# Designs tried in a protein design run: designed miniproteins, single chains, continued (2). Part 81

Each design is a single chain, and the fold is of that chain. pLDDT is the mean over its residues in the fold that is shown.

## One batch from the design tools (miniprotein)

Design m6979
Fold by ESMFold2-Fast:
Structure m6979 (fold): chain A 74 residues (1-74)
Amino acid sequence: MPSLDELEQQLLGIIGDYMAGRLSAAEALARVRALEPAYRAALISEGWSEDEADARLARMRAQLEAMLAEAEAA
């Protein structure tokens, strides 16, 4: 399975592609959502509790939503 570092790099790559105009907001969001099961599993594998992993995913979704909304408003 991919490491947390690899998944974080994939997330940054998705945001970077969106900012560069290579992905729409909808495409970026869909790709991030597709990574959530692997990201959750990787967090738990690294010793995170299920509650901590779920909280991390919730923050990740909120941060992505805020960044996309801010970029679209600018």
Scores: mean pLDDT 77

Design m6980
Fold by ESMFold2-Fast:
Structure m6980 (fold): chain A 70 residues (1-70)
Amino acid sequence: MEELEEAWKLLLEGKYEEARELLEETARRNADDPLLVAGALHGRALALKKLGKTAEANALYAQALALAAA
C-alpha cells in the first residue's frame, strides 16, 4: 500500500514518468499479490494517459480489470 500511495502522490505532483517507474517496480516486487498488481497497473495506465499514450493506457486498464475481477 505504501508504494502505491507514493506513486499516487507522484501522479498528483505531475511526475508521471517517476510514478510510472515506481508502479512498474511495485508490480514486479509484488507479483504474488493480484490486487496490488492491479492497482499498480491502473496507476501506470493513468500515467500513460497523462503522457498522451492512450492506447497503451487502455491495454493496462484491461489488465488491471482482469486481475481485480474475482
Scores: mean pLDDT 77

Design m6981
Fold by ESMFold2-Fast:
Structure m6981 (fold): chain A 75 residues (1-75)
Amino acid sequence: MQPLSAEATAAELAAVEELARKAAESEGPEAAVHLTAAELLAVALAVEGADEAAAAGLEAVRRARAEREAREAAA
């Protein structure tokens, strides 16, 4: 198994962060879809051995989820 190139890893992480950001800014089912996509991509990074990028991506997803839950709890 070959690890992802540094460029590919950076691009995938940027995609995870973009999806997490869209989820944090979205409402309803669209937010859930973006969160799921971001989580799946972060897990794919871990499977490819990009552990640090995967951890960063999962942290971005966690923050987006917490922000959404806080907004829903305040309503």
Scores: mean pLDDT 78

Design m6982
Fold by ESMFold2-Fast:
Structure m6982 (fold): chain A 68 residues (1-68)
Amino acid sequence: AEELLKKAREYIEAGDYDKAIELAEKAIKEKPSAEGYLLLAIAYHKRGDLKKGLEYAQKAQDLEDKER
């Protein structure tokens, strides 16, 4: 999961949001994490999918609260 999240961040920085979404989704399937959902939120937002971006941001916050 950690390796996939690192690659997702790299793709976001490169502007390849579709690949970033693919890797972040794979990471959360292996292990759900607030970081994984946050990266999905950022990638969807940058791709212009504001609704999905907001949904994943909310899920990241909810999961972080559960982890604490």
Scores: mean pLDDT 80

Design m6983
Fold by ESMFold2-Fast:
Structure m6983 (fold): chain A 87 residues (1-87)
Amino acid sequence: MRAVELAREAGLPEEVIRDDEFASELAERIRAGELRAEGLHLRAAMSPAALAELVDALVEAGQWDGVELELTAAPADVRAAVDALIA
């Protein structure tokens, strides 16, 4: 069963599922050292869980300070959590 189908059954929007898949792939590449995030501008509507995984990967790789993140469809609590991580 596809992740899109599972998350749709759980009531998640399709856009969030697609961004979650992108975030997971990006996190894997960052951890593998295949991607440098310095100067990376991210525009996303991902879930808080996928956002947390991406931030964790960037922090582990020592690349967080070079990233600009634009959240296009995130609730205020997700924005506050991101602000707390970079403050």
Scores: mean pLDDT 56

Design m6984
Fold by ESMFold2-Fast:
Structure m6984 (fold): chain A 90 residues (1-90)
Amino acid sequence: MSESAKLTKLAKEYLYNKDYEKAVELAQKALEIDPNDAEAWTVLAKALVKLGKTEEALEYADKGYKLAQEQNDTVTASDASGARGLAEAY
């Protein structure tokens, strides 16, 4: 895997373990390397929802959704749509 993909995977692991601050840090580092990583935008959005940063979460979930659609990544597009819905309900 690329260095960016490794950071995104690690960010997802921290998100699952409810370390939202670390998930944000690692997802941001992944995006510095590859700003087209739709999964990294989605992880960042989910972590920000949990941290109460709902406006930023909506923006980043929308970014991840659009990129996932452009890449024909239906799994990440569905996940980003879910993150957007959580941010809207919060």
Scores: mean pLDDT 84

Design m6985
Fold by ESMFold2-Fast:
Structure m6985 (fold): chain A 80 residues (1-80)
Amino acid sequence: DIEELRRKAEEAFKKGVEAFKKGDYKTAIEYFDRAIELLEELIRALEKQGASREDILEAEIQLGMVRILLGVAKLLLKKE
């Protein structure tokens, strides 16, 4: 279910951002990794259904944003 995948991805992302804001980068990374998996599955499902370019692009933009935040969280967790 595409709507369920979207909802789960949004929830994982929200929890990741909440953890990130609190400085819990380890938890943020776990939720961002989950959001990425769900968004990749969402994009594949949208492509299989022949969804609009706009719907696919929206999911790809969300995926890109989560990947950037994951990178930042990993950098901030790194002991240097």
Scores: mean pLDDT 87

Design m6986
Fold by ESMFold2-Fast:
Structure m6986 (fold): chain A 69 residues (1-69)
Amino acid sequence: SPYEEGLKELDRVLEEAKAAGVTDPDELFARIGEELQRLKEKYPDLSDEELRKLGIEAAKRAWELVEEA
């Protein structure tokens, strides 16, 4: 589903950020925002509720990365 593909793409973005040593919250959230915008354009069938859920899940993972720093 577009939602499951979105989770997978956000996971990849955060893993790439972690591998690059990015732990700054502003940079992590900027990358999440860019990917959410791409997902919205790529999958127009994604509802606003699903996009919000994707953002929440990505934000949880980003905060875990910030805590590890």
Scores: mean pLDDT 81

Design m6987
Fold by ESMFold2-Fast:
Structure m6987 (fold): chain A 71 residues (1-71)
Amino acid sequence: MSEVLKLEVEASMYVIAAAVAKLIGDDELAAEYYKKAAELYRKAAEASKDPKVKEELLKKAEALKAEAEKL
């Protein structure tokens, strides 16, 4: 598994965990998981050599950070 793919998979797992936490009413835990997912997407972007993939991953990180800030 490539470094980028590994980080993307880990980020996706945290997004799912955040959604579950939000569903059960644990907004603090959901915010923490969204922030962790954003961090992992940023790391994936840094590891990526493709400018388009990098931009896409950074946009995902930004969106997840915004979701955390709403909670």
Scores: mean pLDDT 85

Design m6988
Fold by ESMFold2-Fast:
Structure m6988 (fold): chain A 118 residues (1-118)
Amino acid sequence: MEELARELEELVERAMAGMSEAERAYVEHVVAATRARLAGDEATAEEHEARAVEALSAAYGLDPAAARAEVESTVQAMLDLTGEDLEAVLEALVEALRFRASPRLVALARVALARWRE
């Protein structure tokens, strides 16, 4: 498991280095929103989700409704990861990021890595 976590961390770092400023802002805000929801801070979560919608619209030219649906889907996927088998999650994310990096996959990977460290 330590080798999978290390490989995932390296893949995340490389993917984020290749991202636009708007894509990185999206990742930061969906991760922060997920952490806020896990802490029971709904107001902070909603603020970060709104910022993630703005960032995703800026990155890809999505309309606000489509951007909001994607943000809500991504945050829910990150919350769902907290109940999953960690080794299986790390393996799946390493495989996915090796195939093709995306801001969504990087956000999921950061939540999985936080669970591994804590």
Scores: mean pLDDT 85

Design m6989
Fold by ESMFold2-Fast:
Structure m6989 (fold): chain A 55 residues (1-55)
Amino acid sequence: SPLERRLATLREAIAEGEEQLEKAEKMNYPKDKIEKLRAQLERVRARLAELEAQL
């Protein structure tokens, strides 16, 4: 279903975002860049939770 495909896409985006954030933190990226990556990841997580609530 379209919802199941969207959930799969969001889960993949979260996994990629978590990997990017972990690498940025390990490499001591500038604080503003880390905060932006964290904010982007939180938005994707919020969207996933919203769609999962519709199941």
Scores: mean pLDDT 85

Design m6990
Fold by ESMFold2-Fast:
Structure m6990 (fold): chain A 90 residues (1-90)
Amino acid sequence: SFEELKKKIEELYREALRAGTQEAFDEAMERIKKLVEEYEKKNKLTPEQKKEFDALIERFEARRDAVRYMADTLLAIGDEIEKELEEKRK
């Protein structure tokens, strides 16, 4: 059903959040896209259901991008700290 599909998408999103890696988010996104495509082939979506799917996918993509930006920022800060420690030889 539509509700079961939404629940499964939310579960995949939750698992990706728990893993906290970009690889996990990318894999979850691919699985979600495949699930939506398979559902659309077997079921006719209403305009309201399509909007709800699109909003859910957009929410996931926004969170994935935010986690990526945060990870990239933290890595850059870490690299700078490590460089300063090397320069101090302490």
Scores: mean pLDDT 74

Design m6991
Fold by ESMFold2-Fast:
Structure m6991 (fold): chain A 75 residues (1-75)
Amino acid sequence: MKAEELRKKGLEAEERGDYREAARYYTQAAVEALKAGDFDGAAIYLQRAIDAANRAGDEALVREAVEAVRKAVKE
């Protein structure tokens, strides 16, 4: 799935108030952007994932987002 499709799903989840689902979609969008060589897009999507996870009050989800991006950069 392309990063832009995942970003749109994240936005739809935010509109429903499902910040955990939004954070997961934005995290996946960041990883897909990195795989495509879009480092600027990846940074934006990671920030949105962190913001959504914080709105959900889920510190584990913040750690998951950062770790997923860190792993993708090193591979």
Scores: mean pLDDT 84

Design m6992
Fold by ESMFold2-Fast:
Structure m6992 (fold): chain A 94 residues (1-94)
Amino acid sequence: AEEEAQKLYDKGVEYLKNGDYDKAIKYFEEAIKLDPDSPVGAQAYLNLGIAYYRKGEKEKAIEYFKKSAEVFRKNGLDKQAKIAEEIIKGLEKA
């Protein structure tokens, strides 16, 4: 359920803030497994991109930011999708 995905997402955010990128990735991947096409799924993809970028995996980060933008648009969250797209543009220029 979305509530279960939200809890896993929140745990991932906690690890991301603490710099534990591997645990953050694990929890975001589990949130996506439960609810891949929801707003929670879109946020989990966005934070997977951030975690991989902080691990120095720029190409993988860009893939997840693209997936985040796609899922945000599927949910009518065009503003959030545009933010993810702007992050992609910044990373492709760096």
Scores: mean pLDDT 88

Design m6993
Fold by ESMFold2-Fast:
Structure m6993 (fold): chain A 58 residues (1-58)
Amino acid sequence: MEKRKEIIKEILGVDEVKEDDDLFSLGATYSDIQKLNAKLKEELGEELPPELYRKLRY
């Protein structure tokens, strides 16, 4: 979980990520979401929920 938090902080350029934060509240763009998803897949084998993409795209 710490590794995931650090990746999110790095990609979004934020100092703090809390467990209940969402990417939109942290100021993520669609491009940031794509980078974050790719990095999480490579480092941790995880993916962002489709709901986050839908909210940005929809």
Scores: mean pLDDT 64

Design m6995
Fold by ESMFold2-Fast:
Structure m6995 (fold): chain A 58 residues (1-58)
Amino acid sequence: MEEQLERARKLLEEAIEHYKNGDYKKAFELASEAARLAGDRMTPEQRAAIAEIAKKFE
């Protein structure tokens, strides 16, 4: 689980960078992968970031 959470964190950081650069599709794809890896183990802050990216993309 720790390895998966670390990988999810890295993917989420990459998603945030793409989001800041206006690449919402790539940001959403990376955030979705992070959510898949971490599942229910994500922090509330990480879940909020993913939700924000998803809302912008949708």
Scores: mean pLDDT 76

Design m6996
Fold by ESMFold2-Fast:
Structure m6996 (fold): chain A 72 residues (1-72)
Amino acid sequence: MEYFEKGLELFELGKYEEAAEYFDKAIKENPDFAEAYANKGIALKKIGKDEEAKKYFEKALKLDPDYEKAKE
């Protein structure tokens, strides 16, 4: 979880590219971590990489379908 926490910290500092890298590290440690995929998608969206962000949101929803309701 260390990488995920670091990703969140970087995201709060507005360092979205670095945040996305740390969310990637979190995903590599736990490939079933839906929240890490979702947060990487959000970070990518913040830097204008909408196309890449969509892939990560799609993966997050496949791991946890209830993420659709959480977006509300």
Scores: mean pLDDT 79

Design m6997
Fold by ESMFold2-Fast:
Structure m6997 (fold): chain A 87 residues (1-87)
Amino acid sequence: IPSVEEVIERARKLAEKYNVPEELLERTIEAIRAVKDDKEAILQVDNALKKTEEELSKISDPEEARRAAEASFRLITHELEKRKKAL
């Protein structure tokens, strides 16, 4: 099981590579920290980020890849925020 800091570092590196807005990255990190004690949620986020990185690597257009990355980060953040409210 990855540590919370390892998952946050993966999110930061992916956001930097694809120019995800800093404000969105900050929200994602906050959402990850909010579910830090939910080991299943942390594992699911790590797997989602890995899958996102794989899919983004297949996109040849940098601007398309950036928009896809932003959409993926919004989706991951939204699911984490929903999970926090359900707990």
Scores: mean pLDDT 84

Design m6998
Fold by ESMFold2-Fast:
Structure m6998 (fold): chain A 97 residues (1-97)
Amino acid sequence: NELEELQEQLREEAKNATTPVQLFALMLAGIYLNLIQEGKIEKEEGIELAKRALEAARNNDEKLTEEIAEKVIEILEKIGELDLAEMIRLAREKSVF
């Protein structure tokens, strides 16, 4: 089960995360996995976005993390999760990366 495999990867990466970029990217991955589980996004799209977020975390990739954050905010606003979208926007602005 690809969703279960990604959830396990997220748990393992979280143990090794040391930078603000890594922690933020893992948070974004977790949000995508939760949206899939709740049926709020297409499973294939959510899996691809979660994989990219995990890739950003593994590579400490600031630019990829920013692109994924923008996409998460867009999706959350589109589905009416306005408070969560605002929290992510604020976390992004306060992240030292």
Scores: mean pLDDT 83

Design m6999
Fold by ESMFold2-Fast:
Structure m6999 (fold): chain A 66 residues (1-66)
Amino acid sequence: VEELAEKAKELIDKATQSGSGEDARKYLREASKLGEEILADPEATPEQKEIARKALNLGKAVDAAE
């Protein structure tokens, strides 16, 4: 689950660094999927769940706007 949280952070960072809105949304959707997996894991730490909720919220915002 730690690797999933780090990958989710990496995807959010890539979205922030992206010069393309389409690429940014793609990265945020991938991060959101990882966030769902982290939140489903009962062994995830509060810090990991916080990262997961951030990723999931960003992904939901993208889907709700489109």
Scores: mean pLDDT 75

Design m7000
Fold by ESMFold2-Fast:
Structure m7000 (fold): chain A 55 residues (1-55)
Amino acid sequence: SELLKGLLKLLEKYGEEAGLTEEDIREAVERLENDEPIPEDIKEKLVKMSELHLK
């Protein structure tokens, strides 16, 4: 999955600062692939990671 690979790459750079784990990324990708909502706490941390990347 290209989405999983991209998010794991961002996790390597920003994951600790964003408070994300590899399990959080895998859960988010699985939920998105099943058209399920991402848990709000993981979603907020993903937004933080994206903001760190766009810096």
Scores: mean pLDDT 82

Design m7001
Fold by ESMFold2-Fast:
Structure m7001 (fold): chain A 83 residues (1-83)
Amino acid sequence: EKKEKVLELIDKLIELADQLEDETFRNAVIISLAVARTLVEKGDVDGAIELMIRAAKRALEHTTDPNLQKELESIIKELEKLK
């Protein structure tokens, strides 16, 4: 179920990334998450988790929305537990 959980978290991160105010940065995060999905498909689940954590941390650096920050921090903690 680790693979299924990671795919679920990719979908959640895409939803959160869509809320980023900076369009250029929003697109960069979404592209990183598409690469993470490809890594999961190729069996590199740990590589996908590392990329997702980096993408989520970048999203945290580029948002001032406290609700979005809390959701991103929650997902980062969940991803760290999957390693």
Scores: mean pLDDT 83

Design m7002
Fold by ESMFold2-Fast:
Structure m7002 (fold): chain A 80 residues (1-80)
Amino acid sequence: LEEEINKNPSAERYFKLGEYYYEQGNYEAAIHYYQLAIELDPNYYRAYYLLGQAYEKLGMKEEAEEYYKKALELNPDFDG
């Protein structure tokens, strides 16, 4: 798992896999990969935001709100 190089490149790859599945309408798979991105980079505010969108697509409004709040806490100027 270790450190800096694996954290950011792997997080970006998982994030892109999440985007791929989100576009396919597979929101459960998108959530899985966005969560992996966050595990590798807990400051990845974009992954939190898209987790919120994926949960919203599943009708899981409470979970969506929590992830949107985390994205804004990490980057208050984030417009999405």
Scores: mean pLDDT 78

Design m7003
Fold by ESMFold2-Fast:
Structure m7003 (fold): chain A 71 residues (1-71)
Amino acid sequence: DLVPEAERAAVLERARAVAAAGAPRLSREQLEALLARLEEELARLEEEGADPLLLEVVRLQIAALREQLAA
């Protein structure tokens, strides 16, 4: 039964949609701190063999933050 995993995926998709629609205006220092934290979490999740979907979500968040820092 994939219902619990489907519910988690839906929550993550909603979180992505909310982040995309209303990404808070953070200072460069705050963005860099958040980016460092997410990169550390991604490395840990990869080492632990986490769900590929979760890894993809974290990578998308990292990419969005890097894009915002480059602007």
Scores: mean pLDDT 70

Design m7004
Fold by ESMFold2-Fast:
Structure m7004 (fold): chain A 54 residues (1-54)
Amino acid sequence: SLEEQEKILKEEFGLTPEEARRLMDELMSGAKTPEDIERLGKRQRELRERARAA
């Protein structure tokens, strides 16, 4: 569901509620693919993990 997708963006990818909403709007409008969303989320997770390790 859209709610599950938004939850994944916030919990799994670590996006803010505003960032998650923006990406959901882009996904729904067809401006971004699910693959684009996955790539962006993976990058954010990597940056956060690196920050924790530093």
Scores: mean pLDDT 73

Design m7005
Fold by ESMFold2-Fast:
Parts: sequence; C-alpha cells; structure tokens
Structure m7005 (fold): chain A 82 residues (1-82)
Amino acid sequence: MEEQRVADELIRALEEAAKRSPEEAKYAGTAAVNVARDLGLSPEALDRLAEAFRKLGEKYPEVKEAFDSAVEQARALAEERR
C-alpha cells in the first residue's frame, strides 16, 4: 500500500511539473526514477510510473525524449526486481 502511494505521489508531482515547464518536468522525471530506485519500488509500481512517463511524453512533446528514456529506466528496474 505505501509503495503504491509513493508511486501515485511521484506521478502527481510529474503531472504538476509538466504543467509548469518542460525543464521542471525533466528534473522531476530524473528525481522520480532516482526515488523509485532508492526506495526499492515493486515491478507493479515501476510499471505504473513508466506508463505515466509514456502518457506525459505523448501529451508534452518537448519532454518526450527525456520521458522515453525514463520509461526505459523504469522498465529496466522493474525487470531487475521481478
């Protein structure tokens, strides 16, 4: 439960950063991947985070390249922890 809550909070922070600016969104994305790695988020939580990055990259083209990279990083962490 706590782990899913952390994932939801990271996703919310990413959505708010993307609304403010592409630069804030890119930094928030890097921070979210680092938090997910350090806190040991489950594969399920990482899959949810990866899906959020994918959707935000489609909605905000200016961050797509950075968020596509974040998707790959989150998926790699999920595979490593399965």
Scores: mean pLDDT 80

Design m7006
Fold by ESMFold2-Fast:
Structure m7006 (fold): chain A 70 residues (1-70)
Amino acid sequence: SQAEQALQQGQQLLAQGRYAEAAQQFTQAVRLSTDQAIIDQALAQLGRLAREHPTPEVLRQTQEAVQLAQ
């Protein structure tokens, strides 16, 4: 699915140290998915990013994803 592709792209960007872009892809996975397992995985990655790399973009993406998941 497009949501699974966004999760995969987020993981690749995270491995490359591209944290803002990774956060954007994880937020996209939440936006595109109705599968709770995908949503939970993306939110877990965003929560970790917000703790380890709390830049304004990472924090904005994390907040948006949390709102989308509710």
Scores: mean pLDDT 89

Design m7007
Fold by ESMFold2-Fast:
Structure m7007 (fold): chain A 67 residues (1-67)
Amino acid sequence: MREEERRRLREEAEEEIRRFREEMRRRAAELEKVLPPEKRESVRAALLAAEDIYGIGIEIDAELKLR
């Protein structure tokens, strides 16, 4: 593959991850306003875990496409 093609795939993956993170952060902020304090930590941890899992999935997909 050409360097340009590799860079484009990487940029697309990074942009998708960035948009997902921004959306998750926005939703977490809204949820924190309505959740009781004891639930806020659990929800925050769950959202961070989901963000990490999604990011790993995108990275694996990008690596497979580059093979």
Scores: mean pLDDT 70

Design m7008
Fold by ESMFold2-Fast:
Structure m7008 (fold): chain A 76 residues (1-76)
Amino acid sequence: MSPQQIIDNFTRQMQGSSPQQMHQLMMDTVRQVSDYPFQDQYQVLNQMYQQMMTQLDFSTARAMQNSAVDAWMKAV
């Protein structure tokens, strides 16, 4: 899948998800893009954060983004 298709899939699946389900979806997405070029991985992570900000308060979105970045840094 292209990075945009992955972002679109994430956005669709996060609709109606709990914060715990969103966190799991985010971690699965980070794993899915691990073989992609660095620029594409960064784009996906940034877009996931923007989408989380539409449904979650700032504190929760920030905590989830920090978790995603940590997972991404360990995968790269």
Scores: mean pLDDT 75

Design m7009
Fold by ESMFold2-Fast:
Structure m7009 (fold): chain A 57 residues (1-57)
Amino acid sequence: MTPRQRLAALGDQLGDAVEAGAPQAEIDRLRAQMQAESVEVSAENRAFARELAEQLR
């Protein structure tokens, strides 16, 4: 599974947890995991942009 797909899945889990009134600790844990995955997504997007730039040369 890609970092982007994991981030999307974590977003769904966070939404469900908030709607269900989950403990703040659980919400904080999910947010921390999303932050970690967002770093991976950012790195993946930068790598894609570099590859695209090379293709256009």
Scores: mean pLDDT 78

Design m7010
Fold by ESMFold2-Fast:
Structure m7010 (fold): chain A 78 residues (1-78)
Amino acid sequence: AQAALDAVMDTLLEYAKKYASPEVIEQVEKLREEAKGASVDEQKQAVIRIFNLLKENLSDEQFDEVVLAVERTAAAVA
């Protein structure tokens, strides 16, 4: 579970850095940092928040890439 959450967080930050504005990247990095050492449930909430932030700030095509990358990452670590 922790390895999957860490891998998903890394993937979300990677795509934020690839497609998002510097301001959005900073917000994603802050949410990820706040999730470190938090409970599994709090980390899942952070993933949801980051996902929603990217959905609002990326194009539909860019966000589809994020969804696919996260699904692949989660499957590979499960």
Scores: mean pLDDT 81

Design m7011
Fold by ESMFold2-Fast:
Structure m7011 (fold): chain A 61 residues (1-61)
Amino acid sequence: MEEDIRAVRTLLEQARRALEAGDRATAERFIVGAEDLLRTSDLPEEVREEFLREIERLRAA
């Protein structure tokens, strides 16, 4: 659980940095990786919802 939370957070941080650099393709790859981890992880629903909202914000940018 903690390892999954850290992994998702790291991928979303990398996605945000890629967007800041204008690299939308790299950002999308990191977002897809984060979504895959969320789909297969045993995270609490509240934590999953927070990460999904973050993904929505990143895609809107």
Scores: mean pLDDT 81

Design m7012
Fold by ESMFold2-Fast:
Structure m7012 (fold): chain A 60 residues (1-60)
Amino acid sequence: SDIDRAMELIKEAVAKVSGLSPEELELYEELVRLGMPHSEALALVDQGVDVAREALARLR
């Protein structure tokens, strides 16, 4: 359901985002804003800021 999906998204974001550095958090938000799913954006920043920046450049 939409409510269950929204709750899972919030839990995932809170749990993972809380562990991100300021740079990783910014990259995560930028990737999501450009249309990347939250899970994929989190996986990329978890791999490193360089990986996330490369993905961000490719989305342009």
Scores: mean pLDDT 74

Design m7013
Fold by ESMFold2-Fast:
Structure m7013 (fold): chain A 78 residues (1-78)
Amino acid sequence: NDKKTEEYIKKAEEYTEKARKYLKEGDLEKAKEYVKKGLKYVSEAISLSTTQEQLDRVGKVAKKVVDTQKEVLDAIKS
């Protein structure tokens, strides 16, 4: 299901970018919400991925979501 996999990768990227936007704006509640959405779509994309190319692309997005999650958690603790 290439179209569904592509859609979920795109959604994970979009939600990660929204999380980073809200993090920069200081809206930690929205940043946290969009991190959760990004993680959800990363998980879905992993389950749908059938090629190494798809897994590599999902892995790049997953790293960005996890890095963003760490930044949000660090900001909340401050």
Scores: mean pLDDT 85

Design m7014
Fold by ESMFold2-Fast:
Structure m7014 (fold): chain A 65 residues (1-65)
Amino acid sequence: SYEEFVEAKNEGQAAEEAGDWQRALEHYRKALEIAKGLGPEEEARPVVAALEEMIAHMEKRIAAQ
């Protein structure tokens, strides 16, 4: 649902602001999977792309620790 997507995205952002890269990654991955299922691919594409970039950023942060 959209509520679950918003919750997962917000949890990811909160974890990122706290510097908890692993927790941010987990929540962003959850948000990505929800986003992929929510609507037409064309409407979801910008959101999916943004989440994939956030995930890649978190993975880089984790690898640097």
Scores: mean pLDDT 79

Design m7015
Fold by ESMFold2-Fast:
Structure m7015 (fold): chain A 95 residues (1-95)
Amino acid sequence: SEEELERQAELLARHTGLDPETVRRIIEKVKNGEVLSDEDIDALIRAAEAAGLPPYVIEILKEMKEGKYSKEKQVKIAKDLLDTLVFLAELDERA
């Protein structure tokens, strides 16, 4: 739903320091099965770093920018990362 999309975008923006409109765009693209732009991937790298995710996650995102993954694999990676970031942010707010 649009309400859930906005909730997730605001949640991630609070925890990553990213612009909420940028986060909303990325979530919407991933839900629609769209490939992310280089700028979108750079935003995900910043989000992953802010969340303290391991260096190998950052490396995967850099490889995605280099076109090393298929469209289907890129969407899967982005979806799994967004789901992880939402989960971590929700855990932080429940404490």
Scores: mean pLDDT 86

